# Designed miniproteins, single chains, continued (5), part 35

Each design is a single chain, and the fold is of that chain. pLDDT is the mean over its residues in the fold that is shown.

## One batch from the design tools (miniprotein)

Design m17274
Fold by ESMFold2-Fast:
Structure m17274 (fold): chain A 72 residues (1-72)
Amino acid sequence: MELLLAESEIGVLEIAAAVAKRLGDLERAIEYYEKAAEKYEEAARKFPEKREEFLELARRAREEAERLREEL
């Protein structure tokens, strides 16, 4: 259950980021992507079996946040 809870919490942040991005609220989208990346990095440390998967998702979230920041 702990792994599923972590995935659900991060999933909500990714959905929030995507919604903010679609609404043109880039600053809010950046904030949510950065929070999602931080939570993925934390999950990677706690769940070794999915470490690579979580680190890849964290990297992509940070890349999206940086890309949006460059658009500001």
Scores: mean pLDDT 81

Design m17275
Fold by ESMFold2-Fast:
Structure m17275 (fold): chain A 100 residues (1-100)
Amino acid sequence: MTEEERLEKARELLKKGRIAYSKGDYDTAIKLFEEALKLAPEDSPIYAEALLNLGDVYYKRGQYDKAKEYFKKALEVAEKSGDEILKNRAETMLKEIDKK
């Protein structure tokens, strides 16, 4: 699989994971986001997005400590990749967890 093919598949897995998440199928969403992490470069915005989506799932499940871990990892990757939107989303979710 080429790097371009891996990135395309990672994006497709993120889309499918978000659909599962929207339907409340959190176990399927986690599996799909974890598969996307395996395909995405660790310093890429798509890797940060997969981490942020994993954080969202754990947050919805009330697993706030695990959600916080993923949001912190997403923030670190987003800062390294220069993705201001993902950085702001991760910071917002960390602030929301601190209120729980």
Scores: mean pLDDT 86

Design m17276
Fold by ESMFold2-Fast:
Structure m17276 (fold): chain A 123 residues (1-123)
Amino acid sequence: SLKEKLELLLEIVKETIEEEKRAIARLEAATSRAEVAAVLEEVIADEEATIKKIEEELGRSTGLARELLDLEERAIAGYRSLLARVPDQPTAVVRQTAIAELQSAIGAEEFLAKLIEQELEEL
């Protein structure tokens, strides 16, 4: 049902936010470019797994699922761009940029979670 799809989408969004918050904590503790790169690689892998889960369970049949897919795809592109720049940038610069990108993603996902919760209230 639509309700079950929205409930699953909300769970996926909340899990993604928690994973991103953990990544920020790891980045704040990172003291080397290798540690920053490792966090970015893990975030990319987690987001690719999330895209696969959304496509398999929900498809692009709901507007909110499509919005989450678009957010995840854009975030992956940004993190891959940052990962490519890790060798050429000071650790502090790459770390701060990665944290800012993750904070932006969390904000967009928290807004999407509120929209899903509102749709669930209308059902």
Scores: mean pLDDT 87

Design m17277
Fold by ESMFold2-Fast:
Structure m17277 (fold): chain A 70 residues (1-70)
Amino acid sequence: SEEERRKLLEETRERARRILEEAEKEAEELKEKAKETNDESLLEEAHRTLLRGIGEALRLIGDLIDKLLA
């Protein structure tokens, strides 16, 4: 039903937002550690962590779209 579809969209949006927030927090912790230790590899790891979080959020949205179109 349309109501179930709207609920799935909202739940997926909330889950994607939480995934991104967690990735951002972890990335910020890595950036702070990079500054304290002067280790540029941790800065690169922070960027990879954020990109991974974005990718997971996008995959979650993609899976929902596939399910709704099936």
Scores: mean pLDDT 85

Design m17278
Fold by ESMFold2-Fast:
Structure m17278 (fold): chain A 56 residues (1-56)
Amino acid sequence: SEEEERRRRIREAVLLDATGGVYLMASEAFKFDKEKAEEYRKLAEEYFEKGRKLLE
């Protein structure tokens, strides 16, 4: 159903946001390595954006 599909998208968006949060934390934890920190930050932004698009 449309409602079940919407609920599934919300759950998926929450998991994507949580994953993005983990990468954001990793980027902060590894900030001594600028290349690694930037890579993790980019990954976090990609996951946040993917989650945002699922809710549009």
Scores: mean pLDDT 86

Design m17279
Fold by ESMFold2-Fast:
Structure m17279 (fold): chain A 66 residues (1-66)
Amino acid sequence: SEAQKLIDEGRKALEEGNYEEAVKLFEKAIELDPNNPEAHRLLAEAYEKMGDLGGAQRARRLAESQ
């Protein structure tokens, strides 16, 4: 799916240290599939890597609610 492609691209961005790009890709994936806990969890990881602890906490809570 398009959402899965965005998740795969976001994972690559995370591995390369492109955290801002990873956030954008995971946010797009969530827009296409809001009920995907994987995308929310990866978004939390990207925020944590950027030092945005508030964003990370919010995304983790959304992953748990799915």
Scores: mean pLDDT 82

Design m17280
Fold by ESMFold2-Fast:
Structure m17280 (fold): chain A 96 residues (1-96)
Amino acid sequence: SELEKEIEEQIKKARTKIIAIEIIKGTAPPEAQKELDKAIELLEEAIRLLEEAKSSDEEEQQKLLEEAKKKEAEAEEYIAKAAKIEAEADAARAAA
């Protein structure tokens, strides 16, 4: 079904994002690392909801997919916050 395909694609997308965040986190300042850790936590929660959706009926699948998308949106906010911290740190170093 299209819904099952979307669930699988969202799981793959979230897993790929976690890998990308882990790489970025390795060189990020501590304040940005904290925000990236929150993003990873939210993406892991989204994956958990999506894995549960795979064994659920269609109504529950839709509900869990929507909940997972909300967690992904929250994760994007933390990623954006981390990027802002990095940009501000870089600007401060350039101005000093």
Scores: mean pLDDT 87

Design m17281
Fold by ESMFold2-Fast:
Structure m17281 (fold): chain A 56 residues (1-56)
Amino acid sequence: GISPEVIYILGASKEVVEEAHKKTEELRKKGINKLYLAVTEEELAELEEARKKVEE
């Protein structure tokens, strides 16, 4: 099929992340290739800390 349209939402609240996941599932059920990828500010901070420890 067609590659999905990806929308990135970084530093969002947990509520926004859950809404993005639900919206993505609803669109997929309707055969719409659209994906909302959202992460919370806390998750983003944890990923940044993990990155620093690996020193890449």
Scores: mean pLDDT 72

Design m17282
Fold by ESMFold2-Fast:
Structure m17282 (fold): chain A 56 residues (1-56)
Amino acid sequence: HMKEKKIELLKKTIDAGIKSGMPKEVILEQVERLAKVFNLSKEDLEKLKKYIDEKF
């Protein structure tokens, strides 16, 4: 499904940001921006925010 592929791409973006030493707040802002571009639901965005919280 296209939505699942977009979520997986965002998770990879989060992982890459963490490896690059990006601050949590910068990764959150980037993911929020991309979620708007991908037209993700609020629920999907909250799942991504939880994923970020679990990685920090």
Scores: mean pLDDT 80

Design m17283
Fold by ESMFold2-Fast:
Structure m17283 (fold): chain A 72 residues (1-72)
Amino acid sequence: SEELHREILRAIGEILRAIGEIFDAELELRKAKEAGDEKAIKEAEERIKRAEEELEEAKKRLEELEKEEEKL
């Protein structure tokens, strides 16, 4: 269905957003480590963890949506 197709594209968009967030946070972590900024290191590590959790949830959502498409 067209509705299922839109939800799949939304899930893909969430995956791409989470990947981008991980990349940005890893760049900030590297920068913080080079500067010796302990607060920025902790904030970047927490941001990476959150983004990785969002990525896993989005991947699970995409998998379930793909299974629903296969049933059609």
Scores: mean pLDDT 86

Design m17285
Fold by ESMFold2-Fast:
Structure m17285 (fold): chain A 70 residues (1-70)
Amino acid sequence: DAEKFAEAILELQERARALPGRTEGLSGGKPFKAGTVRDLTIKLRKDGEVLEITVKTNDPVKAAELAARR
């Protein structure tokens, strides 16, 4: 449902914000900052259906809110 989709986006955003750059980038020597998470690919499974959405925008939070409202 739309609420699950918005929650998935927000959860991934929160996780990305907690670890900006990821640990894989740390292997080089300094933490790699990929910048703001503007491009986010969401995989969501709903009642036996798999929803895969890619969010690419400057304001992914707004896009998620609009999707959740609908």
Scores: mean pLDDT 46

Design m17286
Fold by ESMFold2-Fast:
Structure m17286 (fold): chain A 108 residues (1-108)
Amino acid sequence: SVEEELEELRKELEEIRKLLEEGKIQEALDLAEGLAEKLAGLVERLAPQLSPAEAAELRAKLREFHRLVTEARNALAAGKEEEAKELLEKALKIAEEMLRRLEEIHRR
C-alpha cells in the first residue's frame, strides 16, 4: 500500500541520516540514490491524484534532490568528503519535505 511504502521510505531516510552522522558518506550516498528512484516512482504513481501545481512542486523537489545527490557523488569522487556530506544533508532536507507532502496528500 501507499501507506506502507511511505513508512518504508521514511525508515530509509532515517538510515541515511544515521550513516551521515557516522561519517559513512559512500554508504549514505548509495542509499540516497536508491531513495531517489523510489521517490520518483511514487510521485509518478500518485500524479493522477495530484493537482497540476502539486505534481509540479513534487517534480521540482525531485529534480533538486537528484541534482544534489549527483553533486555529492562528484564531490566524493574528487575526495571532497566534507562538501559531499553538506550536499547530502541538503538533499535529505528536500527528501524530508517531499515525504511530509506525500504523507499529507495520502491522508486526504
Scores: mean pLDDT 88

Design m17287
Fold by ESMFold2-Fast:
Structure m17287 (fold): chain A 70 residues (1-70)
Amino acid sequence: MEHDIMAEAGRALAAAGADPLTQNRLMGKMQELLDAGEYETVEKAIELLRAGKIDEAEKLLEEAIKKIKE
């Protein structure tokens, strides 16, 4: 399941026109959230990426990671 989500995340990033550095950064954040069981947050980030909202997706992921570490 998580593996399929990461494949979809990669496709969404490519479709949004994210450069390789941005793809690596956001994929790393999504993997960290999946490892923590935050599937809903990763799915929401993928929705934002599909809409071309890369900055909004990154902010969502940053907020979720901060919440996990608090």
Scores: mean pLDDT 81

Design m17288
Fold by ESMFold2-Fast:
Structure m17288 (fold): chain A 58 residues (1-58)
Amino acid sequence: GPAELRAATERSLANLRAALASQGLSLSDEEVAALREEMLRSGDPTRVATRRYLEALA
């Protein structure tokens, strides 16, 4: 439901931030807000986070 999607979204964002930080990269507050919106809209936070991580390493 919506609560589970919100929890999954925040977990995926936290994991993405940690993964990027391990590569010396960071996300702006604006980018985090945009990613949160995309994750909630798509219903697939893990897919969104994985795509953004791979794009950052390209």
Scores: mean pLDDT 89

Design m17289
Fold by ESMFold2-Fast:
Structure m17289 (fold): chain A 61 residues (1-61)
Amino acid sequence: SMEAVRELMGAVAGGASPERVRELGRRAGVPEEVIDLAVEAVETGDEALKNKALAKLSEYL
């Protein structure tokens, strides 16, 4: 759902735990490749990876 994708985007932007991002990604029904990218972004704190993950997630809104 769009709401689940928005919640996932908020978690990525806010630096939530990798476990929480993975849970939200599964609930949102986005592909595993996108979930893995979002998890890597929050684990590393890399702003470029975070922006890339958010851009990919916005495709599912």
Scores: mean pLDDT 85

Design m17290
Fold by ESMFold2-Fast:
Structure m17290 (fold): chain A 61 residues (1-61)
Amino acid sequence: SADELLEQAEKAYKEGKYDEAIELFRQAVAVDPENERARQLLLTLMRERGDYEKLDEFLAA
Protein backbone atom coordinates (compact mmCIF):
# COMPACT_ATOMS: atom_id res chain seq x y z
CA SER A 1 0.00 0.00 0.00
CA ALA A 2 1.02 3.65 -0.32
CA ASP A 3 1.22 4.03 3.47
CA GLU A 4 3.61 1.05 3.75
CA LEU A 5 5.78 2.50 0.96
CA LEU A 6 5.82 5.88 2.75
CA GLU A 7 6.95 4.19 5.99
CA GLN A 8 9.73 2.34 4.14
CA ALA A 9 10.76 5.55 2.34
CA GLU A 10 10.99 7.51 5.63
CA LYS A 11 13.08 4.69 7.15
CA ALA A 12 15.47 4.72 4.16
CA TYR A 13 15.74 8.54 4.43
CA LYS A 14 16.63 8.34 8.14
CA GLU A 15 19.31 5.74 7.31
CA GLY A 16 20.83 8.10 4.70
CA LYS A 17 19.71 5.89 1.79
CA TYR A 18 18.42 8.84 -0.24
CA ASP A 19 18.25 7.12 -3.66
CA GLU A 20 16.29 4.23 -2.13
CA ALA A 21 14.01 6.71 -0.29
CA ILE A 22 13.31 8.62 -3.54
CA GLU A 23 12.46 5.37 -5.36
CA LEU A 24 10.10 4.27 -2.56
CA PHE A 25 8.39 7.70 -2.55
CA ARG A 26 8.00 7.43 -6.35
CA GLN A 27 6.37 4.01 -5.90
CA ALA A 28 4.00 5.47 -3.26
CA VAL A 29 2.95 8.23 -5.72
CA ALA A 30 2.48 5.61 -8.47
CA VAL A 31 0.17 3.55 -6.20
CA ASP A 32 -1.76 6.65 -5.03
CA PRO A 33 -1.17 9.62 -7.40
CA GLU A 34 -3.56 11.82 -5.36
CA ASN A 35 -1.59 11.33 -2.13
CA GLU A 36 -0.38 14.90 -1.55
CA ARG A 37 1.83 13.86 1.39
CA ALA A 38 3.80 11.38 -0.73
CA ARG A 39 4.14 13.90 -3.59
CA GLN A 40 5.28 16.73 -1.29
CA LEU A 41 7.84 14.55 0.50
CA LEU A 42 9.22 13.28 -2.81
CA LEU A 43 9.60 16.81 -4.22
CA THR A 44 11.15 18.10 -0.97
CA LEU A 45 13.70 15.26 -0.85
CA MET A 46 14.68 15.70 -4.51
CA ARG A 47 15.18 19.45 -4.00
CA GLU A 48 17.19 18.95 -0.78
CA ARG A 49 19.55 16.63 -2.66
CA GLY A 50 19.73 18.88 -5.73
CA ASP A 51 18.65 15.89 -7.83
CA TYR A 52 17.16 17.99 -10.61
CA GLU A 53 17.52 15.24 -13.24
CA LYS A 54 15.22 12.88 -11.29
CA LEU A 55 12.93 15.81 -10.44
CA ASP A 56 12.55 16.64 -14.16
CA GLU A 57 11.83 12.96 -14.93
CA PHE A 58 9.15 12.84 -12.21
CA LEU A 59 7.49 16.09 -13.39
CA ALA A 60 7.51 14.85 -17.03
CA ALA A 61 5.57 11.72 -16.02
Scores: mean pLDDT 74

Design m17292
Fold by ESMFold2-Fast:
Structure m17292 (fold): chain A 104 residues (1-104)
Amino acid sequence: SKSIEALKKRLAENPEDALLWARLALLYAQAGDYEKAEEYLKKAEELLKEHPEDAMAWAYLAMAYYKLGDYEKAREYAEKALEQAKFQEDELALELAESVLEAL
């Protein structure tokens, strides 16, 4: 996928960007590569322990877990994204978090 290759290139330059790991995890989950999705989600979770303020990364993490059928993790991380998005006035992260919670 052209999108996966572009994000992988960005990830190689920015290996500590939790959002890039979470975005790649969602793309792998959408492609049905659940093993890669879980690998990338674990790395995003590790990085979010250091940067818990990354509302967009929490939102993408929630979307990926929703796609994997892990609705408890999807809810937990969507709620974290919602709290951070409201605190930072991040309208896009807010919209994504609310979309996950509405789908649950």
Scores: mean pLDDT 89

Design m17293
Fold by ESMFold2-Fast:
Structure m17293 (fold): chain A 57 residues (1-57)
Amino acid sequence: DDEKQLKQVLEKAEELMRKHGYVSDEEVKEIAKELGASEKALKEALEKVRTMNQALA
């Protein structure tokens, strides 16, 4: 995996979640296109972010 791309995807996902509290499928699609990543990869990143936030809380 491209660690550089993964970090950028995770950071973007975190930023968007902070603003809205969640990310819709449409937003996932748009962000994935902007970052050149797959929608599936971004969804997995969002799931990981949610898990980390719950564990940290």
Scores: mean pLDDT 71

Design m17294
Fold by ESMFold2-Fast:
Structure m17294 (fold): chain A 76 residues (1-76)
Amino acid sequence: KPLSEEEVDELIKRALDAARAATDFDSLVHAVMEYIHLAVARITAEKYGDTELAEKLKAAGDEVSRLLNEAEQRLA
């Protein structure tokens, strides 16, 4: 099924919140799972030709990836 803007906004919010809250390995694993949900949503948006939602999900995914990299560096 195609994604709605509301569904996309909620996925982005959850992934960003999880990445920002990643302070230990358990919270980092949770954040990575939310990041995977963003990647799946982007593929879905691309499949249905929703370029605007796909671009929004890509930008959010890039930011979540940056936050996850910072969290990994703090935990190493």
Scores: mean pLDDT 83

Design m17295
Fold by ESMFold2-Fast:
Structure m17295 (fold): chain A 68 residues (1-68)
Amino acid sequence: SPFDELMARLDEIKAQMEASTDVAEVRRLLEEAATLADAAAPSLTPAQQEEVFRRLQEMIDLLNAKEA
């Protein structure tokens, strides 16, 4: 499904963010993730949008941890 494909891609991006030591790269990866989520949002149910929001929040928290 489009939701499953999006979540798999967000998981791949999150793994790249976790592996990176370059904060600028981590920011670009988060921006890519947010862009993909925004593009998919009209095709998602409210419950699926909540799951995507939770994943993006985890990725935001990861960026913040890398900037500290």
Scores: mean pLDDT 87

Design m17296
Fold by ESMFold2-Fast:
Structure m17296 (fold): chain A 95 residues (1-95)
Amino acid sequence: MELTLEEAERFVLKVRDEMIELIEKRYTDPAERDEAIAAVNRITAEVLQELRKRYEAGEKITFDELREIMRKVLEKEGRTDLIPLFDEAFEKVKK
């Protein structure tokens, strides 16, 4: 299933919000929580920039391709520690 840019951006923002909610519920140290939330916001901004670039180039993105884009940004930023949380948030939002 192909997403419009607006649908892809809304989905990314919902995954961000779900990841932040999971961090707020599971992280007990305020400094670690605040750092993780800041990282999620930075990663979200990079994903949105990559999506806009791809759609401007005439590409259409599926949910599977969107998941790959988000995972690659997490890997590029050295935040593979957040991948399990990302996978949980992505699956919850996709339902």
Scores: mean pLDDT 86

Design m17297
Fold by ESMFold2-Fast:
Structure m17297 (fold): chain A 92 residues (1-92)
Amino acid sequence: MTKPVTVEDVDEVLAYLEETRSEYAPGSNPILEIVLETLKRLLEEGKAEASITEWEHEAAGKTHRHFAFHVDPEAGAEIAAAIREKLGVEKA
């Protein structure tokens, strides 16, 4: 199933991450937070569109769920730049 990603979807995930964050281990997933914050900003500015494709398959009696995020090239480049800046990783 493919659906558009909205600012509300991003806010919901960010709120969940904040609720589960310990005061003794804040920002336990900084990469995911950077991705979501950057995407939220671009969506709010009307500069990006994003969608999520979700699918399932059965293997060995278990349901495996897969997710793929699709963003426009401009949004993808900005998200990648934000991640690289936070991690101090040079552009390949």
Scores: mean pLDDT 67

Design m17298
Fold by ESMFold2-Fast:
Structure m17298 (fold): chain A 60 residues (1-60)
Amino acid sequence: DKEEIYKLIYETLKKNRPSRFVELTDEEIEELAKRIADGLSLMSEEARQKFIDELKKELG
């Protein structure tokens, strides 16, 4: 599900925010998460699932 992929990416980006003085807004994080989720939609189901599983490990 694209929405579930988007949520996982969004949470991962929030957790791994850059330690630089540049602040990312929630809107910027949402935009990045949507672009990444769209990119994943172009991958094979197998490759996409492996990527999602790795994201879940990073969050958990």
Scores: mean pLDDT 69

Design m17299
Fold by ESMFold2-Fast:
Structure m17299 (fold): chain A 55 residues (1-55)
Amino acid sequence: MSDEQVRRAAEQFVRYARERYGLSEEEAEAVLKVADETRDLAAALQKAGEILRQR
């Protein structure tokens, strides 16, 4: 994936996770920051999974 595609996929996931799992704005921003910093969708999804497991 290109960097833009990784970011767009992470944004889509965050929107769905906010509606389905009640992800907060701060948690969503943390996931998107991981996507931006790593340029890796798998890393962003791992971050989201960690946040959800800590609830």
Scores: mean pLDDT 77

Design m17300
Fold by ESMFold2-Fast:
Structure m17300 (fold): chain A 65 residues (1-65)
Amino acid sequence: SIEALREELLAAARAADGTKVAEYIAQLKKAGADPAVIRSWEAEAYALMRQTHATALEKELAAKG
């Protein structure tokens, strides 16, 4: 379902897996989800992925310092 694809997309974004994020966006488009909704979810996914990278870097720097 489209809802299951959204959950998978956000899970991939939290894991900072850009390849999976792109795959799930493509699957949402193929499934016929609203383009405006897909655009919103894509923006949310990239924001989460950026946050995940920032958190990982902060933890690594703290462990070394």
Scores: mean pLDDT 80

Design m17301
Fold by ESMFold2-Fast:
Structure m17301 (fold): chain A 108 residues (1-108)
Amino acid sequence: MKTAEVTVKKGETATVELELPARGDALVSVRITVEGKGTVNATVRVESAHDRGEASLTLTGKEDGTVASGFASLRVRAEGQPVRVTVTITASGEDDEIKVTVEVAASR
């Protein structure tokens, strides 16, 4: 599992890129966790040399310390090539900085 944390300010976009080794087909699971007040729109893109998949998540934290979590699972054909996971995160809210944690796991 690989983990990245980013703080996104209101109206800004952050990008998280993670690379995973893969064999044959890869089942890539992405969990996005949001802490803080506001809404996060996240686009999860999983690419290999042979395939791609994409999912979109909208997560809303209601108050400071309230955690919202979303999950995407994407199967891509990798044929032994590394799989790149790109998560594009846009935050909106009422003058809050939003902490976003991205956790990625792939099949062995």
Scores: mean pLDDT 76

Design m17302
Fold by ESMFold2-Fast:
Structure m17302 (fold): chain A 88 residues (1-88)
Amino acid sequence: SEEERLAAIRARIDKEVEELLKSDLGTQIKKARTSTLAAVLAIAEHLLERGYTPEEILKIGKENGDEKSGKELAFLLETLQRGRELDA
């Protein structure tokens, strides 16, 4: 069934996100809640290059950051997305 296939793909993505949170990038995301804008930008760029959506990256940031880091990450993701749209 197509629904079962889509559920399997989603479960795989969720597992990859969980593994990412346990990686060096996940550690950097946790540090980003008290870090400079440059650190948050580097993490966001890396996740976008891996094919994650801005919404997925923002969710990761919210789970591992405070309100300030979440706002900084949202601003950077919007800026990066606009840059990509101009290059397309």
Scores: mean pLDDT 57

Design m17303
Fold by ESMFold2-Fast:
Structure m17303 (fold): chain A 91 residues (1-91)
Amino acid sequence: SMEEVIKKLEELKKEAEKLGDSLTAKAIEDAIRLIRESENKSVEEQKLAVDIALGLLLIVLGVHKLTNASKEVLEIVERAIELLEELRESL
């Protein structure tokens, strides 16, 4: 469900904050906001919101790879991407 995905994203945001990774934490926060804003919209708008959220996390993943971020940071971003891909598939 959308709420279950949001809950897991909020947990990943807290993990990013504990590691001092404000870039990932902000991207997850923005992803959650986009998904929540789409809850009462059409399925097409929900899909668009998830696609935008995926784009944000993919940009963050690219930045972290270029800046040699820790494996722990990369794993949080990759888990967030997987959750969003699963949500997209369920719509």
Scores: mean pLDDT 89

Design m17304
Fold by ESMFold2-Fast:
Structure m17304 (fold): chain A 56 residues (1-56)
Amino acid sequence: SSLLEAARRALEGARAATTPAAARAVIHESQKLLEVAEGEAAELAREAIRAAQSKL
């Protein structure tokens, strides 16, 4: 549950990112989540990475 909440926050952070630095921070945190996250949390973390990459 904490991983799912962290992944949701990462996705919100990706959508809210207005600077390259903020986008890179989301990518880094989401990659860390993917080391342990599975299922829905992993899907959200991957979506956060894609959304953040679109801001770079």
Scores: mean pLDDT 85

Design m17306
Fold by ESMFold2-Fast:
Structure m17306 (fold): chain A 79 residues (1-79)
Amino acid sequence: MEEEEKKKLEEIKKEIEEMEKRGAPPSKIEEWALEKMKELGLSEESRKEIFDYLMERGVKAVEEAVKKVVERILKEKEE
């Protein structure tokens, strides 16, 4: 089971790299990864490893940065 889960993690990481190389937007890569993790029923430890990988690749960090900019603009519009 753990060997199979490790293979699934490697496959997910490889697909994330391939999607990024193809120019897929960060939101699509994160959405795909979340959906795939749910489909495969990965453990919390495995899901954390994928999240850490996405953060290292900058995918999640880019989305978070954009979200903060949007929130700032909306707050300035309200003030």
Scores: mean pLDDT 69

Design m17307
Fold by ESMFold2-Fast:
Structure m17307 (fold): chain A 60 residues (1-60)
Amino acid sequence: KEEIIEKARRAARLKVEGKSIKEIAEELGISPSTLRRILVEAAKILGKSVDELLEEVAEE
C-alpha cells in the first residue's frame, strides 16, 4: 500500500537525521514494533529486503 511506503520513507528520512528507531516511532505515534512491521511491509511491496531499503536511504 502506498501509505505504508510513505510512512517508511518518512521513517528513513528521520533516521538520516540521526534519530533512533524509538524516537522515530514516537514521532509517528506508533510503537517500535509497528515501525518494524511497516519497514518490512514496505520492503516487500518494493520487492526488496529491509536491509536493502535502509542501505538505499543511507546512500542517499
Scores: mean pLDDT 72

Design m17308
Fold by ESMFold2-Fast:
Structure m17308 (fold): chain A 56 residues (1-56)
Amino acid sequence: MSALERLAEALQKEYGLSPEAARGLAREIVREARADPSALRVPEHLRPLVEAALKE
């Protein structure tokens, strides 16, 4: 399982999102973090998953 998929699973579990919505949000978070790493606005406990996805 990729870091992006793990991030989507965490978002689904914590925010009660559908699998599709969670995956979409995970992709958007990673895309925004690539464009501007200083603008990353995720809970601290999810930050390692976002950083791992950025390395993929």
Scores: mean pLDDT 77

Design m17309
Fold by ESMFold2-Fast:
Structure m17309 (fold): chain A 69 residues (1-69)
Amino acid sequence: MEEEAEKIEKEARERAKTKSVGIIEGASIVVEGMNEYMLNDKEKGRELMEKYNKEADKKEEELQKKIEE
């Protein structure tokens, strides 16, 4: 258990070194949550995944506009 958590943390640290902005990681976390839901309810999860992907894209656009201000 602890060893697996440590490996995940190590990978997260490596990705964190590469990532530029926390907003991108936030979107990734949402996708991870949707993956778990999709495994539980395949049909509903698929629709939810598609909806969240579109919402994430829209939010990213809005945030980019805010940043440029």
Scores: mean pLDDT 57

Design m17310
Fold by ESMFold2-Fast:
Structure m17310 (fold): chain A 106 residues (1-106)
Amino acid sequence: MPAADVADLSDEKQARMERAISLAGGAAIDALAEHTGVARRDIVATLLSLTEDSAVLEVRDTATGAVVRVEIRLSDDAVEVRVESEDPELRRLAEERIAEALAAAA
């Protein structure tokens, strides 16, 4: 929802970013676990960068070395997510799971 006040907008954006990180990160972990067949305990999510409007996550399977990079960008009324992986199948699966998680939370 659009905020009328700049301070309220900043607080709302922070809350939305934290939610987006939680949802996208969780979905990426689930996608990586499904793709590699490893337990979620062997998957590590690291926050590489964080700004008011963007976040970059690295989700890594420590057993296989498979990596998914998730870039989150907030706009006034939307959450945009980009997924990168060396494995095209993993990239597609992560994109699908993240899109489903964000849609379900909207």
Scores: mean pLDDT 78

